# Designed miniproteins, single chains, continued (3), part 46

Each design is a single chain, and the fold is of that chain. pLDDT is the mean over its residues in the fold that is shown.

## One batch from the design tools (miniprotein)

Design m9578
Fold by ESMFold2-Fast:
Structure m9578 (fold): chain A 90 residues (1-90)
Amino acid sequence: MTFELLVEDPERALALVDRNLEAAKTHPEATESMLLFLEALRALLTGEAPTPRAAELAELLAEMLERVRAGEDATPVAEEAMKLLGLSPG
């Protein structure tokens, strides 16, 4: 789903992330986890991270993508990304 779009059409993925990030920044119900995730996706696509935490999450997302492409188990990296977002794995 999300990783497929990042691989097949990164320019379209970036446009969608930018639209959602702008909407989230102005939305009163936007969570810190949602903003951090969108900022990390943008950083993954552009190489530009607005915060060190977004940069760290972008590195984890990049590692997950590389593991998926290599046919390797990305689960441990996905669990670390979820912890950084403040989400418990499971």
Scores: mean pLDDT 72

Design m9579
Fold by ESMFold2-Fast:
Parts: C-alpha cells; sequence; structure tokens
Structure m9579 (fold): chain A 77 residues (1-77)
C-alpha cells in the first residue's frame, strides 16, 4: 500500500518539476492539481480491499497527473 503511494508522490514531484521548467504558472497549477489528486488517491487507497485495487487506483491517478501535465505544458506554448 505505502510503496504505491510513495511511487505516486515521486511521479507527482517529477511532473510538477517538468511543468515548472516550462513556466512558473504551469508549475504552480500542476502542484495544486497533484496535491488534490494525492489526497483523493490516499482516501481511495485507504478504502481498497486488495493490492489489485490499490494498483488500479494508483495507475488511474498516474494517468490523471500525466494528462494534466501535458495539458498545462501545451497551454504554456
Amino acid sequence: KEEYLKLLEKIADRLVASAEAVSPEAGRRMREFAERILKETKEEVDKAESDEQVKEIVNRAIGELDRETERLVREAL
């Protein structure tokens, strides 16, 4: 459980840094989005009954973070 959340946090940190490298505003928006996703994902993981559910929840969160980073980077161009 905790290992998947730590992985998600590391991925979020990298994506925030990537957005910030493009523009400070994109970095700020990505940080706010990542904080919300991490909070929501932690709540869902706490309710999960199996490791398979945890993996599915975390994988979905990674996809959301990736899509938002791409969107913010494209808007900054």
Scores: mean pLDDT 82

Design m9580
Fold by ESMFold2-Fast:
Structure m9580 (fold): chain A 81 residues (1-81)
Amino acid sequence: EERKKEILEIAKGVLEAALAAKLRGEDVTPEDIIDLMLEAGEITEEEAEEIREAIPEAEKANAETLKAKVEKLKKDMEALA
C-alpha cells in the first residue's frame, strides 16, 4: 500500500498549503491546490481523485495534531492564570 501512503502524504501537504495560504489572507481551498497541480501536470486525474478521497483522513490527522496543540496551550494558560 505504498501508493496509498504516498497519496495521503500529498493530501496532508495540500491541506498544509491551503492553511498557509489562508493564514496569509488568501482564499485558497485544498480543492484549488489539487486543481492547480492537475493543470500543471504534476498529477494525473486518477491521482487527483485519490488525493481528494484522502483529504478527510488527512484532515482528521491534522485535526488530532491541532487538538493536541490546543490542549497544551490551554494547560499552559491555566498555569499562568
Scores: mean pLDDT 74

Design m9581
Fold by ESMFold2-Fast:
Structure m9581 (fold): chain A 85 residues (1-85)
Amino acid sequence: SEEERKKFLEDLMKAVKEHTDAILSGDYEKAKEIAKRIAQESKNKEEMEEETDRILVSLMLFKETGHDVKEYAEALIKALEQKLK
């Protein structure tokens, strides 16, 4: 439903912020836990599962390639906020 999708996107934005903070602080174990939490929130919805997977893969790739994860996460959060409006 629309309400479920909105809640998912809000929870996702919160998790992305926490994930970025964990990566920047070098707490990769916490970052992994947050990624698992995002995946769990998407379990019952196909569309939500696809969006979650794409976001997690993107964050992982940016981290592994040495990009500034904070800048990427901020842009992603802004895009998600626009989707909720």
Scores: mean pLDDT 64

Design m9582
Fold by ESMFold2-Fast:
Structure m9582 (fold): chain A 90 residues (1-90)
Amino acid sequence: SNKEFWDKVKEIAKERLKELEKLGQITKEEREKYIEFLDELRKRLIEENVKTEEEAFKVVEKLAEEKGLSDEEKNTLLNLVHKAIEELKE
């Protein structure tokens, strides 16, 4: 189902964030911020019945603008979502 797909995308992205924190590439506070974003993103993607990666990227960009995220933070989130989708399609 669409819900199951976006649930899995969120969980894969969260695991990647955990690895990035363990490697010292992001702080604990940055990880928590990104997790909160991913939780809200998942809800919006399901509510808007998003079916494609292109549509998902548009939602990420809009949500990042609404929350006042930097371009660096937005690009990190776009990469997390992209990699999670690619992992699920393998």
Scores: mean pLDDT 87

Design m9583
Fold by ESMFold2-Fast:
Structure m9583 (fold): chain A 57 residues (1-57)
Amino acid sequence: DEATEVLKKLLEEAGIEVGDLSLDDRFTVAMAKAIAENLKRQGVKKVSGPLRLAEAE
């Protein structure tokens, strides 16, 4: 799952701890990048749990 791997990599590079993170199979790499950038900007320190497809922001 390329989107999940991209999200984990970007979050780890930002110093965010990744727990039981899973993405819906419909997530794209572009969505993963957008999520990672948003979480980084919010100063989130840890991410875990299932993520669902959200409406595009």
Scores: mean pLDDT 69

Design m9584
Fold by ESMFold2-Fast:
Structure m9584 (fold): chain A 90 residues (1-90)
Amino acid sequence: MLLKLDKNTQDFFKEALGNDRTVLSFDEFRELFEEILIKLGLARRLPDGSIYVGVTNRIIKPDASAEEVIKVFQEVMKSVMGKEVKITPI
């Protein structure tokens, strides 16, 4: 599936990793999100490939749905950045 990023998400991904795209596949979105969280010390990769996100006390499993990953992303952006984000499936 493809995801359309809002301005707050675009700015976040651009500043953290230099991503300038406004539309990502779910796999690309997940990869960038996980990389940013690990880089910022907000998440840790577990031996089974899951990501533990400490600030939200959530685990993102390797088989997590797009809805689950987007929800965790929204919770992180609100808790850490104080920003509301909207990711739209297209």
Scores: mean pLDDT 84

Design m9585
Fold by ESMFold2-Fast:
Structure m9585 (fold): chain A 62 residues (1-62)
Amino acid sequence: GMKLYVVVSEDGEVGKAVGEKIQKETGARAIAGLKSDRELAERLVEEARAAGFEATLIEVET
């Protein structure tokens, strides 16, 4: 199957705000969404954590 990557923030409102900021800065579209690009998902986690928010990367096999 295809591997997908999920970026999860523990605070839904915080995750939304961080997601909007990261989308503007990196052109990426997922905080708690599915990605096929592991490097992009890892960057999203890093940037969320750098902004002071908790984020986790989960690898899912479809």
Scores: mean pLDDT 59

Design m9586
Fold by ESMFold2-Fast:
Structure m9586 (fold): chain A 60 residues (1-60)
Amino acid sequence: LLELNGLLDEAEEADPAEAFLKTQVVLGVLDIMEAVGMEVPEDLRERALHLYETARLSLK
């Protein structure tokens, strides 16, 4: 989980294309964790979705 926050920190400072890819990786990992019954922090998913949408809008 600490590593996922690190990746989101990198996404905040990256260009939109890199941010988009990094947030997709984080969201994918969170989905896998949820599927295997691991506890997923609400704030982490919310942060990833916010950064994903911000990057997506910048690429449009």
Scores: mean pLDDT 78

Design m9587
Fold by ESMFold2-Fast:
Structure m9587 (fold): chain A 83 residues (1-83)
Amino acid sequence: SLEEKLEEVFKKREPEYIKKAMEQGLSEDEAKEIVEKAREVALETARFLSKHPSASEEDILNAAETVFDFEFERLIKEKKAKR
């Protein structure tokens, strides 16, 4: 399924995202939490868009990855502001 393809993409790239968050001053546990939250939002976006008859699989995958990147950066900024 499309959701399974996205899960595999995020799972494969998880170490890169964790490293990027840690390079910005977050702990590994904080980085993992942020990656998980961003993944949940991206998957929800993909599920919503998959109900639209004009959305291609490629468009949905690209939109979900864009949402993940946006949410990931937003969560890092929020976490740093609280510390």
Scores: mean pLDDT 83

Design m9588
Fold by ESMFold2-Fast:
Structure m9588 (fold): chain A 93 residues (1-93)
Amino acid sequence: RELAEKLYNTLTPEQQQALEALIPKLAKEAKELAERVRRVYAETGGDKEAVRRFLESVDTPIAALALGRLENGDSVEEVIEWIEELARLLEEE
């Protein structure tokens, strides 16, 4: 619930409409993004800036939201957990 509110507040109005239309497809995309972020973080020896650059290169709404969370001071681990929780929430409804 709180996750959905933070998600919505980070989006532009056009991204909010796109997110609502794409909700059923976003769960899989979120799981794949979380796995890729985890891999980049591990491969770079815990480099937060490498994760940030990776998220900037990913052209998806979820990646843009994850990038926003990093910019707001969340750790990479917190961002990964958030993406995984988002995937679960999207699978539920």
Scores: mean pLDDT 74

Design m9589
Fold by ESMFold2-Fast:
Structure m9589 (fold): chain A 79 residues (1-79)
Amino acid sequence: MIEEKVKELEKLFEAGDIEGLRALVRSLSIEELFELLDLAIEKGNEAVVAAVAAELARRKALTEEQIKKLEEFEKERLK
């Protein structure tokens, strides 16, 4: 379940396991990464948003819709 993946990533980030966090993100499908990105944005988890967005960009899978969501998230964060 994608919500479990968010919690798993948060736990890895809290533990400082950056390689574990990256490995988990790299193991996910593009569909799972999209769902995870949306959920992380909704929860306001900047670290998970950054990790997932970076992996989607590496795979050249970011859509115009996802880019717009990231811009809105960034705008709300900076104010």
Scores: mean pLDDT 74

Design m9590
Fold by ESMFold2-Fast:
Structure m9590 (fold): chain A 70 residues (1-70)
Amino acid sequence: SMRDDNFRMFSQIVSQVTDVRTNGSQSQQSQATQLRNQADSIMDDMVNGNMSSSDANSRLNQLNSQVNSL
């Protein structure tokens, strides 16, 4: 389901943020932390019914691309 895909994408974002926090510059680490906080907020809103799974999927895809660009 799209909900399951969103949980997988969130896990991928978390893993990539962890890599950036370990190996990145101070600026990259700050940006990665901000992107992780946005991902946490999206997942919280989706789980609590404040955001559709489709909207969460679009937003998580954007965040995943941004983390990959760090």
Scores: mean pLDDT 89

Design m9591
Fold by ESMFold2-Fast:
Structure m9591 (fold): chain A 80 residues (1-80)
Amino acid sequence: MMPPPPPLSREGQRLLSLAIEAIREGKIDEAIKLLNEAIERGEVSRETAIHMLRVAKRAVEDKPELVERIEKVIKRLEEE
């Protein structure tokens, strides 16, 4: 079994929050760019970003459009 992902840095948490806001606004490409930037800077691991997006997806499960958008972002991160 994979170990649990490490906790987010302060900047990683901020960038993840901005990415989630971009997803809510339908700015999927912007969300992906923010997450990739955070991963490249070492502010968050890809595994931690995916885990936190899955948590956010569960929090908005009552809004199917947001669930679908979050799933698209997760898929893009998993393919890189």
Scores: mean pLDDT 76

Design m9592
Fold by ESMFold2-Fast:
Structure m9592 (fold): chain A 61 residues (1-61)
Amino acid sequence: MKKVLDKLSPEEQEAVQKFYDVAVAQKRQDLIDQLKKLSKDLSKLKKFAQDIIEGNKEAQE
């Protein structure tokens, strides 16, 4: 996973890392497994990171 994260922008990397940390803290194995599957496809992982970033922006407004 780390080697795939290095191909994301810093903002995308931070969004994915925070999502992973929250999933681990909440013991959401389903979310951890989903993220691992997404890490096999860089384009899908980037889209997921962007969806998180947009969700955070909307939640702030």
Scores: mean pLDDT 73

Design m9593
Fold by ESMFold2-Fast:
Structure m9593 (fold): chain A 84 residues (1-84)
Amino acid sequence: MKEFNVWVYDPVSGKTRKATIKAETEEQAEALSKALVGATAPTIYDPVIGYIHNGKVLDIEGHELGTVEDKSFDGGLVMLPKEK
């Protein structure tokens, strides 16, 4: 299991919070690492890399990247980690 810190935008509240995503398999950890490093694809959710649905983190194509333990992030949009 590998953990990743990401920014999550909540479209209902309009707030962004940091979430910890848990990748339970090495395949999920690799997919999430690639999404975090290379997500430049044009989407209607630009600059998001995925979304959270029922505690699952899905990429922009709907593939499962991992899980979020905190249910308050459900419905959130996963954004690129922007360090400043």
Scores: mean pLDDT 67

Design m9594
Fold by ESMFold2-Fast:
Structure m9594 (fold): chain A 75 residues (1-75)
Amino acid sequence: GMSDELRARANAELTRWLGRPVELTETTTRADLEAQLGADGASVFSLIDLDGDGVIDAAELERFLAFLDREAALK
C-alpha cells in the first residue's frame, strides 16, 4: 500500500506544480481528479497511472514525483 507520507508529498508536489489544491487518496480515480482539476485532471491521472490499472500505486506515484523533482531542480 501507499504510505501516508508518500501521499502527503504527492499532494504537496502536485499542488505546487499545478498551482491549485490537489488531494490524492488510495481510492482516487480519473473522475475524482477531473472533479478537482477539470480537463487537466485526466492528463495528470494518465501521467501517474502508468500501468493503466485505474489505480494509483506507490511505484507509479514515486516515478511521477521523481519527474517533478527533476523539473523543479532545473528552475
Scores: mean pLDDT 74

Design m9595
Fold by ESMFold2-Fast:
Structure m9595 (fold): chain A 80 residues (1-80)
Amino acid sequence: SKTMSEEDEEKVLERLEKIYGLKEEEVEKLRKLIEEYRKASPEEKVKILEEIEKLLMKALGESEESLKKFEEDLKKARKD
């Protein structure tokens, strides 16, 4: 099994924040979940992975939809 380094974790969080517009609270939750995953039992690891997946999918759904709508509105405004 491959263990993610702290540097890799921080880079992933920074990239997610910039790409998907994650709120500071969501970034902190992700960081904490990744840290807990490292210490977790096999049963807990499955649960933590589900939490990470839900958090990312929720953030993507909210941020990406909002950003897409904003970009579409901005393009319409700039065209006129």
Scores: mean pLDDT 64

Design m9596
Fold by ESMFold2-Fast:
Structure m9596 (fold): chain A 72 residues (1-72)
Amino acid sequence: MVKPFDPSFPFPEPVESILTEENAKKVAYEIAIAILSVFKDDKESNKEFVERLKEKLGLPDEVYEAILKAIE
């Protein structure tokens, strides 16, 4: 049977308590920048990807715009 818990893959359960508004923005910004560094083949795809991240992570417009400037 498949185990419901994978000890080799630590899942930080208290993340929701630690992930504050400021922390969420910082993490989202760092993740987006790191991922965009991989997407260097198409600037248009990079912009679309950042838009999707904004929706999924709830990035504020300020952070979203800063990420767009960083990829150009």
Scores: mean pLDDT 59

Design m9597
Fold by ESMFold2-Fast:
Structure m9597 (fold): chain A 60 residues (1-60)
Amino acid sequence: MLSEEQARRAEEALVRALARGASPGEAAKETSDASGVDLGVPDDASPREVGRALARLAGR
């Protein structure tokens, strides 16, 4: 489970990856690898679904 700060930073990293043209699944894999947490989202997940998974892990 991510701390609230880690979850925020992970979400920001996801948004930045998507802004540079990465797919949601690619961004999710990068965030999961960096944080060591499996987000449990499919390869074709939307940015919204990835963000929601991070929020749930942070306990928001």
Scores: mean pLDDT 65

Design m9598
Fold by ESMFold2-Fast:
Structure m9598 (fold): chain A 88 residues (1-88)
Amino acid sequence: AAEVLERARELGEEFEADPDRPVRREDLELAAEAAEAQGLPALAEFLRRILERFGEEIDGLTPEEAEEVLRSHKEEIEAIRREILAAA
């Protein structure tokens, strides 16, 4: 819980120091765990589904490149978001 939030803070500091740092699948898993620890289970499930579907495609990309990949899949991502919100 608190330890996950501390790790998420440290990850944020890494990206602040190097904004071109490659995105790793573990970064998204940590983000999902941090969302769950904050009491945001819908966001946590959304992030885990993004990781499962697109994690391989964005692993090793810069944040800018990863964002472009995710934007190219916006309709599929929006469908995932709607499914999660409907289940909440």
Scores: mean pLDDT 79

Design m9599
Fold by ESMFold2-Fast:
Structure m9599 (fold): chain A 79 residues (1-79)
Amino acid sequence: IARRDVVPVEVYDENGNLLGTGMATVLTHEDGRITLKGGLNTPLPEGTKVIARTTGPDGRVLEFRVVVDADGTFSGEQL
């Protein structure tokens, strides 16, 4: 059974520059894999590769490598 947590995220480029913010759902899968899917408050070009950062329920920082799609949504897996 997947666990779902809705979290605010910050998105950064590969150099650590803040590009924007968004809201995302963190999915914890039955195998322990963690994935992220969400949408940006500020549109970024389709295909942009970014790092999404959030704070998990245990207070730990979680980072995800994500790709922006055509509608400003994004998805990716935990780093």
Scores: mean pLDDT 78

Design m9600
Fold by ESMFold2-Fast:
Structure m9600 (fold): chain A 79 residues (1-79)
Amino acid sequence: PVPSEKERKVGEAILKLIGEEMTIEKLAEEAGLSKPTLRRALAKLLARTDPEVFREFLYHVSPSEEVAEHNYNLLMSMR
């Protein structure tokens, strides 16, 4: 199954904001989506992603473990 255009936009927003502690507001602005639309697209994207692989990815690309843990917990809270 291919990610939807909205799911792809959410993924790209995550990659752009990976260097800082994210908020739902910043993710929505970067993705060009409303907050409710962002939450739905993110939930679908995360349902297709292995949580452990995603956690390892965030820890690998983030500037610190604190940023990685913040972003992982925020994103998983919307799953």
Scores: mean pLDDT 79

Design m9601
Fold by ESMFold2-Fast:
Structure m9601 (fold): chain A 79 residues (1-79)
Amino acid sequence: MKVSKEELDRAVLAIAAATLARFSKDPKVRELFKEAIDYLLNDGDLEKAIELLEQAIEVSTDPEDRRIARLMLEKAREL
């Protein structure tokens, strides 16, 4: 099996986002996290995933949701 660094990094981000989406109490933020995961795993569209994470930061009123979204955004930008 071949696992590229890009594939591994996207999988790690998707797992992190999925885990955090389950714990987010804001349904709007949860949907943005889920959409970002879908773009990372199904379309491989990192640019769109980054946009959705930026939207999660803007929409979220919870400091913890914003902190988590920023961490995922920074990690996505490192890819």
Scores: mean pLDDT 70

Design m9602
Fold by ESMFold2-Fast:
Structure m9602 (fold): chain A 67 residues (1-67)
Amino acid sequence: MDREIGEALGRMAYSVTKLAAEKAIKKGEISKKEAEEAIEIVRRAGSDPDKLVQAMREANKLLKEDV
């Protein structure tokens, strides 16, 4: 059960980061390559909630957005 919750959180974190990256690209704030790197950081965090929170913070720093 906890694993399923972690997977759901991972999918939501990935989707949110992807949307934030697309928004930042549209505004011209980052390059496509930087956006892909931020998305990959969140993807590598997997289904661990603590790692996902840390990965999202790192991704948001790269995307120049508030957490």
Scores: mean pLDDT 74

Design m9603
Fold by ESMFold2-Fast:
Structure m9603 (fold): chain A 68 residues (1-68)
Amino acid sequence: MELDPAEVEAALATLSPEAQELAREAVEAARNNEPERIEAAVEEEAPVARASGIPVAEALRRLLERLR
């Protein structure tokens, strides 16, 4: 499925201000370098996040960890 960037931003808003800023900056940086990888990784983690009750924003943070 096509990932809506606006929905990603909305999910990030559920985090604390400090976590939101850090995750948002990292997502933007990674998106500029490898947008395909970001979309694929988010889609891969989304089903697991929904099943475990983890917010999408938390899943994004875990994906950013893997981009290191």
Scores: mean pLDDT 54

Design m9604
Fold by ESMFold2-Fast:
Structure m9604 (fold): chain A 83 residues (1-83)
Amino acid sequence: DPIERVKEAVIEAIKNGDVVTARVGIDELYRLAKQAIENGDYETAERAIKALKEVADEMEKAGFTDVAEYARKQIEEIEKLLK
């Protein structure tokens, strides 16, 4: 499962303080969510959005405030596409 693997990689990056890898993972989850919406695969889109929310919460808890804010902006953009 690509979404689950990317989510796990981001959580691991957060644990290791690897902000660059965490940000790349956010961009990948955003891309997966957007492509799923464009393909009408709303089940996959919801899973990717949930993963983005979970990693944003983990980043905030870990003190990675700027990257957490970045993830939340990505979530807001995707949610606007769903309306």
Scores: mean pLDDT 85

Design m9605
Fold by ESMFold2-Fast:
Structure m9605 (fold): chain A 80 residues (1-80)
Amino acid sequence: AKEEAIKKAKELAEDEKLSEEGKEALLGLAYVLENNEASKEGLINAGKSAIEYAETSKRLSEESKKALKELGEFIIELGK
């Protein structure tokens, strides 16, 4: 479950259209998932936090916001 989330985050971070802050946010989430045990509830919470950060951040490009929302939605589905 978390392995798919880590892979998706790293794939999204390869998009040249993303801001540096967006790439760092995606890779940071991958790092947290790699180094922590992820319950189903923990995955859902991580995905929700990624979506909220995408919606509230003033430093992310629109492409980076879209990538973080896509990742967050993907992680929520894995946590179900």
Scores: mean pLDDT 80

Design m9606
Fold by ESMFold2-Fast:
Structure m9606 (fold): chain A 85 residues (1-85)
Amino acid sequence: SLDETAERVIALLGEHLPLFMAALRRAVAARAAELASLTDAQQQAALDAIVRDVVDTALAGKVSPATRAEIAKLIIELNRLAAAE
């Protein structure tokens, strides 16, 4: 479910949640004009790419590669679940 996936993401990010959220907000804000010009499908693909990039850059050296891959996967799943509601 949406809530269960969100809780799992929060648990995996742990102490790094504030840093990750700040980095994600900055990355989205930097591309806001580009995102606003895209179709819904293109915007979703661009947001998925931003999530992967932010996970790999903001959490590098703080979280293992396997855990970063799991976090990115779950956030992308969470975004798809939210879009389906």
Scores: mean pLDDT 84

Design m9607
Fold by ESMFold2-Fast:
Structure m9607 (fold): chain A 68 residues (1-68)
Amino acid sequence: MSTEEQFELLLDNLDSLIDLMRKSTDEKLKQQMRDTATALINSMLPQLSPEQQKKLEQKLKEIEEVAS
C-alpha cells in the first residue's frame, strides 16, 4: 500500500472514530478513544508532508472537541 493510500485510510478511520465518539455516552470510552487516536497521530506526524500534517491536525482538533 502506498503512503498516500495509507494516509487516506487513516483519515477515513479517524472520521469513523469521531462519529463513534459523538454517538457514545461512555465518557471513559471517549477519553480512551481520544488518547489512542492522539498517540497514533503523533507517531505518524514525522513521516508526513506539511499538507498531510495540517489535515491530521484538523482531525485532532475535531477529536478533542468531541471528547470535551
Scores: mean pLDDT 80

Design m9608
Fold by ESMFold2-Fast:
Structure m9608 (fold): chain A 71 residues (1-71)
Amino acid sequence: SRSDAEARLSDLLRSRGADYAAFSPEERQRFLQLVSEAYGRLLEAKTQEEVDQILRELDQRLDELVERHRR
């Protein structure tokens, strides 16, 4: 459901000390774009190593987004 999806998205940011609800519309759009791009890459991944690499890159991009939001 939409509520479940929003809870999962909130959890991704909360673990980094951020609140999805506090994000601007532009920040939310950027966050959703990063998650969507990672999901697309995960659908095409053939090995666990590729999955791990995609997730590490997503973690790095999310950390950068949270740091920019705090400024």
Scores: mean pLDDT 80

Design m9609
Fold by ESMFold2-Fast:
Structure m9609 (fold): chain A 73 residues (1-73)
Amino acid sequence: MLREEREKVKEELIKEGVPENIAEATASLYGRLVAAGEPDFAEEVVRNAKEAALKGDMDALVQTFAAAVERLR
């Protein structure tokens, strides 16, 4: 189930123009956050990472991933 949800998030991000490597990293963090009981924050991370990637804002992307990793500690 979590694997299928992760793959769906990855595919949706790629379809919207997010590079595959960023989509894969974002989907991985999404799955981990959902498993940790943080589904609302997982959705926020996906939205913020997508917006940053599509704008080419690498600083915003790094901050989004850092916040997700900190939430998982």
Scores: mean pLDDT 82

Design m9610
Fold by ESMFold2-Fast:
Structure m9610 (fold): chain A 98 residues (1-98)
Amino acid sequence: MEEEEKKKKEEFLKKLEEVAQLIAEGVRNKDAELLREAAKKLKEIKAPEEIVEEVEKLAEALENGDEEKLKEELKELTALLEELAAEITGEEIHRTEL
């Protein structure tokens, strides 16, 4: 693979890791501002709009004290983030199978 593509992939994964940490801290500390910061970082890295929307919904649920919705949105967001990370890493598997 080209060095430039590998570097972009590594930078994207590092930013996703930072976003995941902000989400975990925001939920743990009940801090909706950390969740909004995570949403901003997702927009900067041009993540899918669905993931950005889920982080925004998570922040709203946290502000409203809706624990049931917070749990549901967190589960959905975690699944979306894991799928995105797997898609990025899956490109190397595709090259190996070719």
Scores: mean pLDDT 75

Design m9611
Fold by ESMFold2-Fast:
Structure m9611 (fold): chain A 88 residues (1-88)
Amino acid sequence: SGLEEFEKAARELLEMIQTELREAYELVRASGDPALEAAFQAKLQEAQEYVEKAAEAYDAGDYEKAAEYVRKAIEILKELVAEVRAAT
């Protein structure tokens, strides 16, 4: 069901935030590169916008759309982590 797909995606997002994204943030801080910091913050804001859209869809009872938005946030964060690892 859409709700189960949402719960699975939300768990994956939470685990990624607690692990890979935290490591990426520490690499950005250690780099001292203002351009990398700005790029990191821009992608993080984009992911946050999809998380907010997911919350709105969930509140409306549209669990399928909520899951889709969470997956979009995950894709953006995976790209962000890969870009940070490539730059450092």
Scores: mean pLDDT 88

Design m9612
Fold by ESMFold2-Fast:
Structure m9612 (fold): chain A 55 residues (1-55)
Amino acid sequence: MMKEIFEQVEILADSLFANPEATEETRDRIIALVGKTYGKEAEDFLRDRVAAHLA
């Protein structure tokens, strides 16, 4: 289950990278929802991946 969660989070991160219309607010909301649904580890992973792309 954890491995599958990280795979889903990675796909979600890639979708956020590909969407030029995604606002910072939209990204923050999605990251928070991932944390609420899958836990802090998944939230941290998605946040770090999005931040790395934007930097």
Scores: mean pLDDT 71

Design m9613
Fold by ESMFold2-Fast:
Structure m9613 (fold): chain A 60 residues (1-60)
Amino acid sequence: SSEMRVIARAILDSPEDRRVAMAQRVAGRLSEEQREDLAREIRRLSKDPAVAERLVAALG
């Protein structure tokens, strides 16, 4: 969704040392379906698959 895309961009635009903590805080406010949508947007927008998978793992 457009909302999850905005959130994914915000996480990826955050300083590297803050990204995992931001992803964890955001995940706690989202439904299961929203977390799956956010994971798809992170994988789509990230240029580094290893970075994407680390952030997706932080979503739970």
Scores: mean pLDDT 85

Design m9614
Fold by ESMFold2-Fast:
Structure m9614 (fold): chain A 65 residues (1-65)
Amino acid sequence: SMDAEFAARLAEAVELLNEAEKKDPEVGKRMLQLLGATLQEARADPARSAELARRAVEDIKALIA
């Protein structure tokens, strides 16, 4: 379901954020801001929540590359 996919992607993003914050607090802060924006958009348009969460994970991965 989309809810299960959203939850899985959100958990992945949080794990990446926790790892990045331990290495570089400024990168962690940027990831937290991105995740916050994604959650706000998902709340406004739940039908796009899984898509938005997938994009957030990819954007977060790009920040640590």
Scores: mean pLDDT 81

